# Ledger of designs, part 87: designed miniproteins, single chains

Each design is a single chain, and the fold is of that chain. pLDDT is the mean over its residues in the fold that is shown.

## One batch from the design tools (miniprotein)

Design m3209
Fold by ESMFold2-Fast:
Structure m3209 (fold): chain A 71 residues (1-71)
Amino acid sequence: MEKDYELIKKIVELKLETDLTRAEIAEKLGIPVSTISYISRNVASKYLELVKQVAKELGLDISDVVAALTR
């Protein structure tokens, strides 16, 4: 769970700061692209509470964090 929080936060930060694709973000973070795709598909379920925590920490709306993870 702690690793998922750190990964979600880094993905959101990279998506907001750069025009990188999911594959390029996965390469930068040293994770499989399937991990990013899985998180994207489960943001409204398994990862909803982590998304809320990331939004609070980064001073963003939950919708902006969801958009960063799903685009």
Scores: mean pLDDT 79

Design m3210
Fold by ESMFold2-Fast:
Structure m3210 (fold): chain A 76 residues (1-76)
Amino acid sequence: MDEEIEKEIELALLRMLVGLAIATKDPSLVEKAIEYAKKLSPEIQKEVLRDAIDAAERLGDSETAEKARKYLKEVE
């Protein structure tokens, strides 16, 4: 189904963005991934938010990590 394929592509792209944030040491890319994920399904939000929390903690951005944890709790 087109919907399922689009979901997989969106998840992969957001995971790549989080990975790029770690590679470039740019926490703003983690924040962008979080904001974009909020526009997608709860399933994608959970996976991206978990990756974003880990990335933000690795980058020392406790504010972004806490923001992502709050959004993760709001999703489920």
Scores: mean pLDDT 79

Design m3211
Fold by ESMFold2-Fast:
Structure m3211 (fold): chain A 94 residues (1-94)
Amino acid sequence: SMMAKKEELLKELDELKEKFLKSTDPSEQMNLLFQMAGIGDEAVKLNLIDLVEYIIEVLEELKEKAKEQNNTALVKFAEELIESLKEKLEEMKK
C-alpha cells in the first residue's frame, strides 16, 4: 500500500513536470506548482523522505526554467516552495 502510494505520487509529479515544461501560460505554470506543493505536503505526511528530496530537485529544475523565461513571480513561488519543503525535510530527518 505505501509503496503503491509512493509510485502513484511519483507518477503524478512527473506528469505535472511534463505539463509545466510544455506550457507557455504563466497562469497554468503557477497552478501546476500549486499542485506539486500538494504532492509535497502528502509526501511529508507519509514520511516519504526520498520523494520529498526528489520533489525539491524537480522544483529546482522548474525554478531555473522560470528564470530563463524571466518570470519573477514563478521564480519567487518556486523558491518559497523549495525552502518550505527543505525545512520540512530537515524535521523529517530528526
Scores: mean pLDDT 88

Design m3212
Fold by ESMFold2-Fast:
Structure m3212 (fold): chain A 75 residues (1-75)
Amino acid sequence: MEEIDREVANALAEIWLAIAKKTGDAEFAYRGVKRLVEKGYKLDPEILREVADMAEKAGLTDQAKELRKLADEIE
């Protein structure tokens, strides 16, 4: 159950990241992955770092720092 939930959460995060890459809406991807992490889902640190890189390029510096810290803490 937890493994399936993790797989679904990561798939959703990857979809949101792909949308953000096409639209430039880093805030959309940030809000999505943040909600999954707050609900206790274990996301792939690489996905969090990619969203953080997009957030930083969009001027969302505090959000980018938060996501990078979360990626480093996931294990």
Scores: mean pLDDT 79

Design m3213
Fold by ESMFold2-Fast:
Structure m3213 (fold): chain A 73 residues (1-73)
Amino acid sequence: MLSEKEKEEYKKKGEEYLEKGKKAFEAKKYEEAAEYFEKAAEYYEKAGDKKKALEAEINAGLALIMAGVSKIK
């Protein structure tokens, strides 16, 4: 298991990328926003924050839809 210090560091990185994703989304840079939200989800998952990870993943999906990108499968 990760140490509590490492979990806190991952949570802070998740918060940083979530904020970057929100700013990119507001600027209509949807592909960039999706990339930041994906990074936020990865870090929140590593931090053990499943709720925040899911929220970030949903935002990444929304950003990809807004960019006109869709999954083929």
Scores: mean pLDDT 80

Design m3214
Fold by ESMFold2-Fast:
Structure m3214 (fold): chain A 61 residues (1-61)
Amino acid sequence: MEETAELAKRLLDMLADAEGLEVDEEAKERAAEEARELVERGVDPFIAAVRAAARAAAELA
């Protein structure tokens, strides 16, 4: 769980840097929480992290 949440935060940082977006702690925590919820619902940890990070990045754009 925690590894997936940390991956989501890291992927969000990478996506934001590539797109020139600012990431605040609230956005990172939302990505982490969504990734954990996706894993609890049976989504693959890697896919959960990617989906959570992509959604958070889209909300910042």
Scores: mean pLDDT 80

Design m3215
Fold by ESMFold2-Fast:
Structure m3215 (fold): chain A 67 residues (1-67)
Amino acid sequence: DPEIEELKKKAEEHAAQGALALSKGDIEAAIEHYREALELAEKVYELTGDTTLLDQSRAALEALEKL
């Protein structure tokens, strides 16, 4: 399904950008990117029932919020 694949790709891209921002010490940019990844992962979950990306994105954002 091209729609689901595009959402997964965008979620992964935002997660990668969040990790890059975090490596530069830009916590605000990292949070914004991980939030976008989480919202995209939620859409994937709604369409597929697969929690994998949702769990990963949520864990990344929660870990960052605890810093």
Scores: mean pLDDT 81

Design m3216
Fold by ESMFold2-Fast:
Structure m3216 (fold): chain A 85 residues (1-85)
Amino acid sequence: SLYRPNAELQALLRSAGETASTYTLDEIVNAIGLYVLDNKLIDPENPTIILVKGTPLGELLGVDSIDSRNPSVYMEWLKKNTTLA
């Protein structure tokens, strides 16, 4: 299924180099993963932790860090910020 990001998520995706208007959830997850890598947000002392404080991604999520071992929280956020196309 294809999803349309809200304006805030679309702005983040464009900063990661994405230009489409609709995406699969896997495409959104992959694009955010590239954003995390390009901005060096993975904690070098604990690679399961993503440090997002002070970033647009952290502002969208309202958190200082993300635990990648709990993908359900991330998927809930994605669904809340996308509409089925």
Scores: mean pLDDT 76

Design m3217
Fold by ESMFold2-Fast:
Structure m3217 (fold): chain A 65 residues (1-65)
Amino acid sequence: EVERIEIPASELQDLIDSAKSEEELVDAISARTGLSRADAAALARLYLHELKRGLLPERVVLHKV
């Protein structure tokens, strides 16, 4: 089933700034959003990918199939 998950970039950035490792980040996103660890990791990687491209999104959206 198709699922759409959205999180404010500022909230995701706060989680990234507070996390000491990728595992901590994934756990924090999972706890905050209710996503599985796999989906939380995908959301984090999507945001980091956008930052590497020089994009400063206001919100991050994950579309799960």
Scores: mean pLDDT 74

Design m3218
Fold by ESMFold2-Fast:
Structure m3218 (fold): chain A 83 residues (1-83)
Amino acid sequence: SSATEALRAEAAARRAAAQAEGDRMIAELKSLDPEAAERVARLVEAAVVAYTNAEGDAAHAQTYVDLGDRYAAEARALAEEAR
């Protein structure tokens, strides 16, 4: 359905955005706080996995998008605290 296609496209875009933002945050933190960089990397990985699951599971796609958004927000908050 067009709704399923739109949701898959949204999940794919969010996955790409989370990975790009995550790569930038991790690169910035690597020299400042290597432990925080590792924690941010784990949260970004969790967000990417959640968005990937949203693309593959139409019945639970919104739940996975919401989960990905939460992990991405946690990664961002942790990166801000470590600055």
Scores: mean pLDDT 88

Design m3219
Fold by ESMFold2-Fast:
Structure m3219 (fold): chain A 56 residues (1-56)
Amino acid sequence: LSKKQQIRLADSELLREIGDLWQDYLEGKISKEEFDEGLEKLRKEYNERIAAIDAA
């Protein structure tokens, strides 16, 4: 896969994961604080994935 294709896959996966987290929040399964923490974790994982693609 090209770097561009790998980034597009990472973007699609991030959007799906954010959507799942948002759905859990709307359903009352998690608090606002847990939602914010989840977003921070997803951003960290995304940044690590992009850095790995960039290093390859």
Scores: mean pLDDT 83

Design m3220
Fold by ESMFold2-Fast:
Structure m3220 (fold): chain A 57 residues (1-57)
Amino acid sequence: AAADAEARRKIHQAGLAMLDGNYEEAIKYAEEAIELATTPQVRQWAENLLKKAKELK
């Protein structure tokens, strides 16, 4: 229940960085979210964000 809370927070930070055009920061936060995620669903969200940020960089 609480394990993915920080991962979700990092996913939100990555999204905000993408809106600001800071793709390097978005990649950083997405990678941190992948490391913190304990459920497949949250990890997949972080991995999808990482791929998108790398494509736009």
Scores: mean pLDDT 80

Design m3221
Fold by ESMFold2-Fast:
Structure m3221 (fold): chain A 78 residues (1-78)
Amino acid sequence: VDPTVRLVVRHEVEEAVKIIREALDKGYTIEEIAKRLGVPKEKLIPHLERMLANARHYGVDVSELEELLKKVKELEKK
């Protein structure tokens, strides 16, 4: 595994976790979360699932991202 790629993936996960957690804490909508992550709302869940799969492949801790993805999926169902 390329250590540079792992560092980039870790940084992407940490940024996504920070954005999602802050947005959920403030009661922001799924659309606002997607906007802050730079994706259309219909692509938000696929984007997060892809990021999670990529992070697992590079051995990056995904525990917090997995938990936040579950919360995002619940929010979409409202």
Scores: mean pLDDT 81

Design m3222
Fold by ESMFold2-Fast:
Parts: sequence; C-alpha cells; structure tokens
Structure m3222 (fold): chain A 60 residues (1-60)
Amino acid sequence: MKTFTIETGTVTQLTAAALRIIGEIPDAEIEIKGNKLIVTVPDDPEQIAFIEALKKEFAA
C-alpha cells in the first residue's frame, strides 16, 4: 500500500477530493487532518496515478 497527502485550501475542496477518491477507489483509506487529506491506496499503478493527478489539481 502507498500513502499520499493532499493539501487543500478549504473544507469544500477537501470534501470534493475525498468524494472523488471514494468514487474512483472505493477501498481507499481516507483520513482527514485539518486541511490535509491522508489517502492510502493499494500498490496499483492506475490508482497511484489518479491520486498523483488529484494532488496536482488541488495544489495552490
């Protein structure tokens, strides 16, 4: 498994990121810490690529 941190500027962006992850990777582990989303996904290249793309999308 691989763990990622997605940083957002608002709770709305955090919620949007979490919903997209659950929709695409239902078995992902999601933990919210302040304005950060901690996501753990299987070692699947497609799932890893999806999370990396989301990190870029929500980066300031």
Scores: mean pLDDT 78

Design m3223
Fold by ESMFold2-Fast:
Structure m3223 (fold): chain A 97 residues (1-97)
Amino acid sequence: MAFLLADEGKAEEAIEKAEEEIKKDPNNAMAYLELGYAYVKQGKAEKALEYADKAVELDPSLKVAALRVKAKAYEKQGKYEEAEELRKKADELLEKE
């Protein structure tokens, strides 16, 4: 039970670090992806989806990783079917080439 508070605190620290990297390098697509993942950990799925999309806009090579972050965000919202669809799309992108 205490580990849930510790996990939340680490997510906040990750958000702060990612925001700092974005201020330093506004085109750091990886920092936006890390920010998305940190918001998934906090259960803030809408923000996680927004930042995952931002990462792909800056670096299309992160599309697969961003789809996986978005899938976890939907799963946190209880949208298991949408999460599964996004995971399948990520796998298909890896298989198509």
Scores: mean pLDDT 78

Design m3224
Fold by ESMFold2-Fast:
Structure m3224 (fold): chain A 66 residues (1-66)
Amino acid sequence: SEDAERMLELAEKLVEEAKKSKNPFDKEIYAALVHMLLALAKRSFPEDKETIERLEKLADEVEKIV
């Protein structure tokens, strides 16, 4: 699904921006956006376990850097 691929690309970019940021508030915004994408994926693609698991890993990764 193209939408699932786009969602993963956006989440990966958000995690990258969080890692690059020196601003703690910006890191929190990027983390919140990754969690929002995860919530949207669970609603939009509940059968796509691979996409959900990959987004969960990205959400876990971003939580370690905020």
Scores: mean pLDDT 85

Design m3225
Fold by ESMFold2-Fast:
Structure m3225 (fold): chain A 73 residues (1-73)
Amino acid sequence: SINERIAEILEERGIDASEIREIEDVWVTHRDPVNGAEYRDPQGLIKAANIAMKHPEVTPEQIGEAIRRALAE
C-alpha cells in the first residue's frame, strides 16, 4: 500500500503517521487554488503534508522528496 509506505517514511523521521494507515488507499483528484491545475495524488500524501506542517523539525522538502521516492518504482 502506498499509504503504508508513506507512513513508514514519516515514522522513520520520528513522526506518528498511524492516521495515514487508516485512510483508504485511493488516489484523489484535487485542484491547485492558485493556478487551477488538477493533480492526482494518493489521499495519504495529502494527509502526510498536513502532518508535516506540524513538525518544524522536518522540512517540507525532505518529506516531499522521501514520499516521491516511495511513489516512484
Scores: mean pLDDT 69

Design m3226
Fold by ESMFold2-Fast:
Structure m3226 (fold): chain A 68 residues (1-68)
Amino acid sequence: SKEDLLALIKTVQEILVNKASKEEAIKRLEEVAKKTGLYEEVKKLIEAIENDDITALSKIISELDKKV
């Protein structure tokens, strides 16, 4: 749902602003996936985080924002 997408976007923004560790970031994203069912979107975000790919991360966030 739109609310689930907004929750995911908010979680990613909070991770970036607070400079969370990769472990904490992945944990928070997995929790959002369980609550929202957005497993595919979360998988892409986790892959970008694991690869330190800030460009991919930014692109994924932008694509999610367009769906809201």
Scores: mean pLDDT 81

Design m3227
Fold by ESMFold2-Fast:
Structure m3227 (fold): chain A 60 residues (1-60)
Amino acid sequence: SEERKEIIERNRPLARELLEIFANSPGLIGEMFQAVLEGDQEKLEEASKRLIEELKKKLK
């Protein structure tokens, strides 16, 4: 619906600002959100895989 499109359009700048804050985070989380901003699917997949491996290591 037009209303949903308008809400998404209005919140797009705020969503991008939040993504930029996360992209400036240190470590793998920052790498993941940088890849999202760049549209780099391969970099995102690799950073996500590394993050899962680190989380798995810390939970054991």
Scores: mean pLDDT 73

Design m3228
Fold by ESMFold2-Fast:
Order: structure tokens, then C-alpha cells, then sequence
Structure m3228 (fold): chain A 77 residues (1-77)
């Protein structure tokens, strides 16, 4: 759980830094807060939903990062 939370946080921080889009930066921060609070199952579901939305908007790099974070968070739940 501890290592999974740390890795998910790193991925979400990277997305927030690279996006320069306030919507995706906000989404990344929200997921990070849920993971830090130990709500890994909720954070994983949110990350998968955000990945799907990012794919629809053509933000493939963002979608991949949220998918990777979701996989890590699901293993921690």
C-alpha cells in the first residue's frame, strides 16, 4: 500500500506538471489527495474515468498516466 501510494502520487504529479491545463492539473491533485487519505479504491475508479475522458479529448499521454495510476491504486486497495 505505501509503495503503491507513493508511485501513484509521482505519476499524478508528473501529469500535473506537464499538462498546463487547469482541468487536468485539478483532477491530478484530487486523485493524489484521495490516495494520500488511503481511499485507493475510489481514487482508482476516478483515475480510470479520467483516463477515458482524456482519450476522448485526444490527450493520450494524460490518459496513459491516469491508467497507470489506476492500476497501481487498484493493487493497493
Amino acid sequence: AKEAGDKAEEILDKVAEEENDPTWKFAGRVLREHARAGNFAGAAKAARTLSDIAEQEGRHKVAEAFREAADILEKAA
Scores: mean pLDDT 74

Design m3229
Fold by ESMFold2-Fast:
Structure m3229 (fold): chain A 86 residues (1-86)
Amino acid sequence: SLTPAFRAEVEAAVHLIGAAVDLNTAKRLIEKGAPLEEVKEAIENARKHLDRAYEAARRAGNPDTLAGVEGMRKDLEELEKKAKEL
């Protein structure tokens, strides 16, 4: 069976992929001038994925995975700033 640390790595990876998809969705929604509510929903979904990825990365004890989550959180913050201009 998978070790707890390996399971946590997989869980973090899944949520990082989810966050990336939602961030890309938010970017495309902004580009096409979609309603602010749709942009906010995509941003909120990305935030939820990043929170879960962070907790999983901490359990896995992998600093590279944690750095990946922190990088994507910065991307989220920039998108939130851009959404405030809508």
Scores: mean pLDDT 88

Design m3230
Fold by ESMFold2-Fast:
Structure m3230 (fold): chain A 94 residues (1-94)
Amino acid sequence: KALELLDKAIEKLKEVKERMKNESPLVQQYIDQALEDLKRAKEALEKGNLDEAILHLSSAMGYLEMAKRYSNLQEELDELIKILEEAIDVLRKA
């Protein structure tokens, strides 16, 4: 379930990045950092390292919150943050 949520988040973030071509370099940088953290979270999950996965998911959420403050795509970023919150909740209950 957590891997499915993470794959969904990665795919949605890639779609959001494509739509952010007119956003500031700062926003694009935050999105790129969030995407990198999601990929690291997935690698940690595949290795069975739940604590490391939660750390990277929390980091990604932080970058998405920063991107949201400077972006016009607030609804899409809010949806992504909610998916990551659900993934973290699932992992903490595992």
Scores: mean pLDDT 83

Design m3231
Fold by ESMFold2-Fast:
Structure m3231 (fold): chain A 74 residues (1-74)
Amino acid sequence: GSMLSQQINDATAENYKKVQEEAEKVAKEGLESGDIEGALKKYLEEGKKQTPEEAQLAKQAAKMAREIVEKILK
């Protein structure tokens, strides 16, 4: 691929890593507190108070956190 495609892929991978790290943190907090929905709600509300980009990242992380919790509880 071109250098531009590589740079876009690298940026996407970095953003995905940030989403995954945040999702794992939120999932852990929800599991430790026993209030998964409360932890997700708090995280999303905090994200909405940041930039639009951070709010979008928070939505993606919250969705992934729920999926992580579902896998752990199996």
Scores: mean pLDDT 73

Design m3232
Fold by ESMFold2-Fast:
Structure m3232 (fold): chain A 65 residues (1-65)
Amino acid sequence: SLEEEIVLGMAEITAAVYGVDAEFEFKGKTIIVTLKEESAKSREFIELLKKLAEEAGYKLEVKLE
């Protein structure tokens, strides 16, 4: 959907700004973020993305590779 495309675009841009390697999956109203590694920047990225996702009506789930 267009909504998912916009949310994905925001997530990808945010990851790029933080320099974080992440993969994204959508399952209904849940965004699953798979991080390659955990760092201070990845934690800051996840905090921001969680807030943005919640504002868009999505839940965030985080996984490590």
Scores: mean pLDDT 83

Design m3233
Fold by ESMFold2-Fast:
Structure m3233 (fold): chain A 86 residues (1-86)
Amino acid sequence: KEEAIKKAEEYAAKADEAFAKGDYVAAAEYAFKAAEYLKKAGDDAAALRARAVAYQLLARAYAKQGDEEAAAAYLAKGRALEAQAK
């Protein structure tokens, strides 16, 4: 699925760009899109890792807003997905 891999790479690049600008919400949204395309490409492990990164980025976004409860919840979800991906 060459198109799916290309789209995953495009969204990963956009996530890196948003992260560099400190826009953790946009970075997480792009990381989720990259994970969707990795799953479509059949790379389930890479898709799980990309989703883990997306949840960790959401945790940073909520921590920045002062929502420590949401930040802790998303961080835990990201760590669980990393464990599944190995």
Scores: mean pLDDT 84

Design m3234
Fold by ESMFold2-Fast:
Structure m3234 (fold): chain A 83 residues (1-83)
Amino acid sequence: MEERERISELLARLHAARAANDQKGLDEVIAELEKLGYRVYRLAPAATDAERQANRDRAGLFMEEALKRGEKAVVVDDDPRVG
């Protein structure tokens, strides 16, 4: 119960760190997610739509593989475009 609430809080903090361009906060949230046993796939900054699509495709495969193994997984957009 509490673990799922913490995950929701961590995802909210991740979105806030992204919006604030807070790389330190983003890294801390990702580290906490991994510490809780989550597989984290980071979408690196992309200069083109093709690079973003490639990142999404890899993230999709990563999530599918983790789910097949019964692992917890999240995808994080690490591209600091907001605020």
Scores: mean pLDDT 72

Design m3235
Fold by ESMFold2-Fast:
Structure m3235 (fold): chain A 64 residues (1-64)
Amino acid sequence: MPPAIDLTDEEQSELMDRITKEAEKVIKEGKAAGLSPEEIQKKMQEVVDKVWEEFWAKQKAKQA
C-alpha cells in the first residue's frame, strides 16, 4: 500500500501559499504571452502537480 502524505499545519500553509503564488504567476505570464484559457489552465495544473511532487520528494529525501 502506498503511504499517505502526512503534512504539518506549517507545511500545509507553505504548500497552499506556493500553489497560489505559482498559479497567479502562470495566469499573469500566460495572459501577457497571449495564451488561451485552456493553455493557462493546463500550465496551472502542471505547476500544482510539480509543487506537490517537490514537497513529496523532499519528504522522501528526509527518509534516506
Scores: mean pLDDT 74

Design m3236
Fold by ESMFold2-Fast:
Structure m3236 (fold): chain A 68 residues (1-68)
Amino acid sequence: DRELEAATKVVRMAGLPEEYAEPIAETIREVGLDDAKLRERAPALSKETGVPEGLVHDVLLTTAQLLR
């Protein structure tokens, strides 16, 4: 799973628990690699994970960049 592998790498680099990789990968599978759509999902993921919204947004965009 390319999305999960990329998300795991980025989550580890950000110092977050590896369990956060699956929600990041799932979001990318649902909305694709569009930065605007990923930005729209960051507030919901922040509430779900307790991770600051800006960090969630950075992790989503960095993961998407690795998949481009």
Scores: mean pLDDT 82

Design m3237
Fold by ESMFold2-Fast:
Structure m3237 (fold): chain A 60 residues (1-60)
Amino acid sequence: SGAEAAGKAGKALAAGDLGSAAEYAARAIQMGYTPEEVGRAAAEAAGKEAGRWVLQLARA
């Protein structure tokens, strides 16, 4: 699901894996999530700071 992909993006970013974070964020977008939805789900999974960075990746 888009929520699962977005959550994985947040966790990957929190672990310092920027490449995996970008891939999961792109997957969530392909599944119909908006950048804001991706950032929110990433924040829920990995904290607000990770969510903010994943939001920027999803907008790129």
Scores: mean pLDDT 84

Design m3239
Fold by ESMFold2-Fast:
Structure m3239 (fold): chain A 106 residues (1-106)
Amino acid sequence: MDKEQAKKYTELARKAYEQGDVNQAIEYLDKALDADPNNAEAYLLLGKISFDQGDYEGAKSNYQLAIDLDPNNAEAYKNLGDVYEAMGKYEEAKKYYELARKLEEK
C-alpha cells in the first residue's frame, strides 16, 4: 500500500471536485484507491459525488466506509446526516449531525 501516493491523488481529486470536474475527480479517486484501498478520504469524496448525482444509497455506503476507516472524521458523519435528510429521515439526520458536532468539539 502506498499511503503517500493515495494522499496525493485524494488531494488532486478534492481540487477537481471543488472545480466541478467530476470525471477528473473520479479518475484521481480510482488512482488513490489503487494505491491504498483503505483511504478514508477517497471514500468520503466518492460519497459526495454519489450524493450530488442523487445516488443516496451509494453516498451512504461510501460515507459508512469512510467512517469505518476513520471514525473521528466529523465531515463523514455530517455528510451521512445530509443523505438521511435528503431521504426524509430527519431523526436519523439529526443523530449524525450531533455526532459530527461532538467530534468537531474535540
Scores: mean pLDDT 86

Design m3240
Fold by ESMFold2-Fast:
Structure m3240 (fold): chain A 66 residues (1-66)
Amino acid sequence: GRPALLAVALRDFTARRPDELSFRAGDRLAVLDSRDDGTVLARSLATGEVGWVPLEHLRFVGEVEV
């Protein structure tokens, strides 16, 4: 596995595009990549789904293997 940042969702987010990930407040996400526009590529630890999410909805809490 590769180390990634572990984040917890601060609030709900609903995907508006097929490349975005929907989540609820309290969901745990592994952050895999980032863009300069304030979005990150994240994987849901609950569902295994991957997609782009707004960084402002996340709090970083540690590291996880992916």
Scores: mean pLDDT 82

Design m3241
Fold by ESMFold2-Fast:
Structure m3241 (fold): chain A 93 residues (1-93)
Amino acid sequence: MAVFPAPQLKEAKKGEIVTVTATAPPELVVSISVYALKDGKKVKGLPILEVRREGNTVTAKFDLSSVTDDVDYVEAVATVIGEPTATHRYKVL
């Protein structure tokens, strides 16, 4: 299963590029998606600029430049085919 290991950022600023790190066994194909949330609901997908894998570590960079003041959180989602998703939330500052 993919997980978001500690430590991770808990907050992100509007207009910044954020890097998220997930870990998974090397045999697993991991997809990273990022969403802006308002009132706990996904309102927008955010662009992923770069995804890199080094062994068990998957890093993704995403852009918060399109995040507006009505967005409460940004959620990174790690998906492995046939397994439950892992999520990590950033509070938008």
Scores: mean pLDDT 77

Design m3242
Fold by ESMFold2-Fast:
Structure m3242 (fold): chain A 57 residues (1-57)
Amino acid sequence: SAEEQEASLKRAEELYAEALTKLQNEDGLSPADIARLRRILALIEEQLKYLEEFRKG
């Protein structure tokens, strides 16, 4: 449903913002953890694009 799509998009945005904040304010994260977070952010961004296209289409 549209409500479910909107809820998913909002949750993804919140997670994306939180992950970016953690990356920016990071003291002690290993290079491996940073790489994982960047991969997750890329996946979230791709998912957001997909949801946006689906919502508009």
Scores: mean pLDDT 72

Design m3243
Fold by ESMFold2-Fast:
Structure m3243 (fold): chain A 97 residues (1-97)
Amino acid sequence: MEKEEAEKIAERIEELAEELARLVAEDPNSLEADITLGVLVIMAAVTALALEKEGKEEAAEEIREELDEFVEAYEAGDAEAIVEEAREIAEAIREAG
């Protein structure tokens, strides 16, 4: 993965997480929040799979572990934790580029 590609993915994950945190704070049962979560999860999971195919297995595992913590923050309705855990996913992606 090229550094510019990793940075764009990381920035988009952070943007989606900030949007998700706002949506969850306003309405925890929002369909728009569920859609935003789905897009972020797919983006992180596909990025981990791409890194694994390139032999970066440790980076892929780190992204998957941080993604699990991110989903737990979402299920708890913790808007601050959603942003913090997404930042950890973004950092793992940046380090892999």
Scores: mean pLDDT 86

Design m3244
Fold by ESMFold2-Fast:
Parts: structure tokens; C-alpha cells; sequence
Structure m3244 (fold): chain A 119 residues (1-119)
């Protein structure tokens, strides 16, 4: 599938950008990977792309997230992509700014994003 190949390519680009400290670019590539994975019906690639976004968030904060928050971020990214609401979890979303400040701010931003998807 061409969509699967694009998702895999963008995951690779996202991981490389993350390794190089280019967090905004890594987040953009991971979101593109998630979109193509969802369009292809590849749930494993969608979850892998969401995991890369969690890694970007951790790197931006300079600390690992709690297991609960890691799961919550992964779940909200998957839910947003499935709902066509990439605007809620994309690199320009409030989630990224809040998460760079503290884990508590990240938890509040995840709760807000989830409420917006459910609306």
C-alpha cells in the first residue's frame, strides 16, 4: 500500500528529527505518519506514530512522562486522528506548549483535547 509506505517513511523522518532535537519537525512528521496509517487502516502504525509523538513530548520537557500520561497522550492522538481532529494534537496545538511547561499542564491539556474531540 502506498499509504503504508508513506506512513513508514514519515515515522523514519520523525525519529530522525527527534534524534536531532528538531521537535516541531518531528511532531509534524509523526502527525503525517498517523494520518497515512489511519487512512491505510494500519492500527499498529497509527499507534507507533502516536508513540513517537509521546517521545517528542518527553524530549521537549527534558523528562519522562508518568505511565498514565504517556498512555493518555497516545490515546488522545489516536482518537484525534480517527476523528479527523488533527488540529487538536498537531504541533501548533496548545497541548505542545503546555507539555513543555509541566506534567500537570500536560494532563490538563490532554483533558481539554479529549473534551474537544468528544464534542
Amino acid sequence: SELVKKAEEYIELARKALEEGRYEEAARYAMLAARYAHEAGDEELLEEAAEVLVEVLEAAMGETLSPHLRRAVREIVVAAVRAGREDIVGPDAALWDASATSEAAAEAAVADARARIEA
Scores: mean pLDDT 78

Design m3245
Fold by ESMFold2-Fast:
Structure m3245 (fold): chain A 81 residues (1-81)
Amino acid sequence: SMEEHRRRLEELKEEIDRLYEEAKKEGKEYIAKLRILALLQDAEYAGLPEIYLLELKLHAAKLEGDEEKAKEYEEKLKELE
């Protein structure tokens, strides 16, 4: 159901936040980026709906300060609704 997918989205956002904060404390932001990429790929293969997958990608891009990717994902989200 969409409610189950929304719960999974929120769980994954919290996981991304944890990965980023842990790596930031250790000065290893590059490791966080790799772990976040793996998490995003796993979410895609697990069948997370496109709209939630894009929201998750946008969340990660904003945390990483990737303005270019954040803009790309925001535009794709607008195209969906």
Scores: mean pLDDT 82

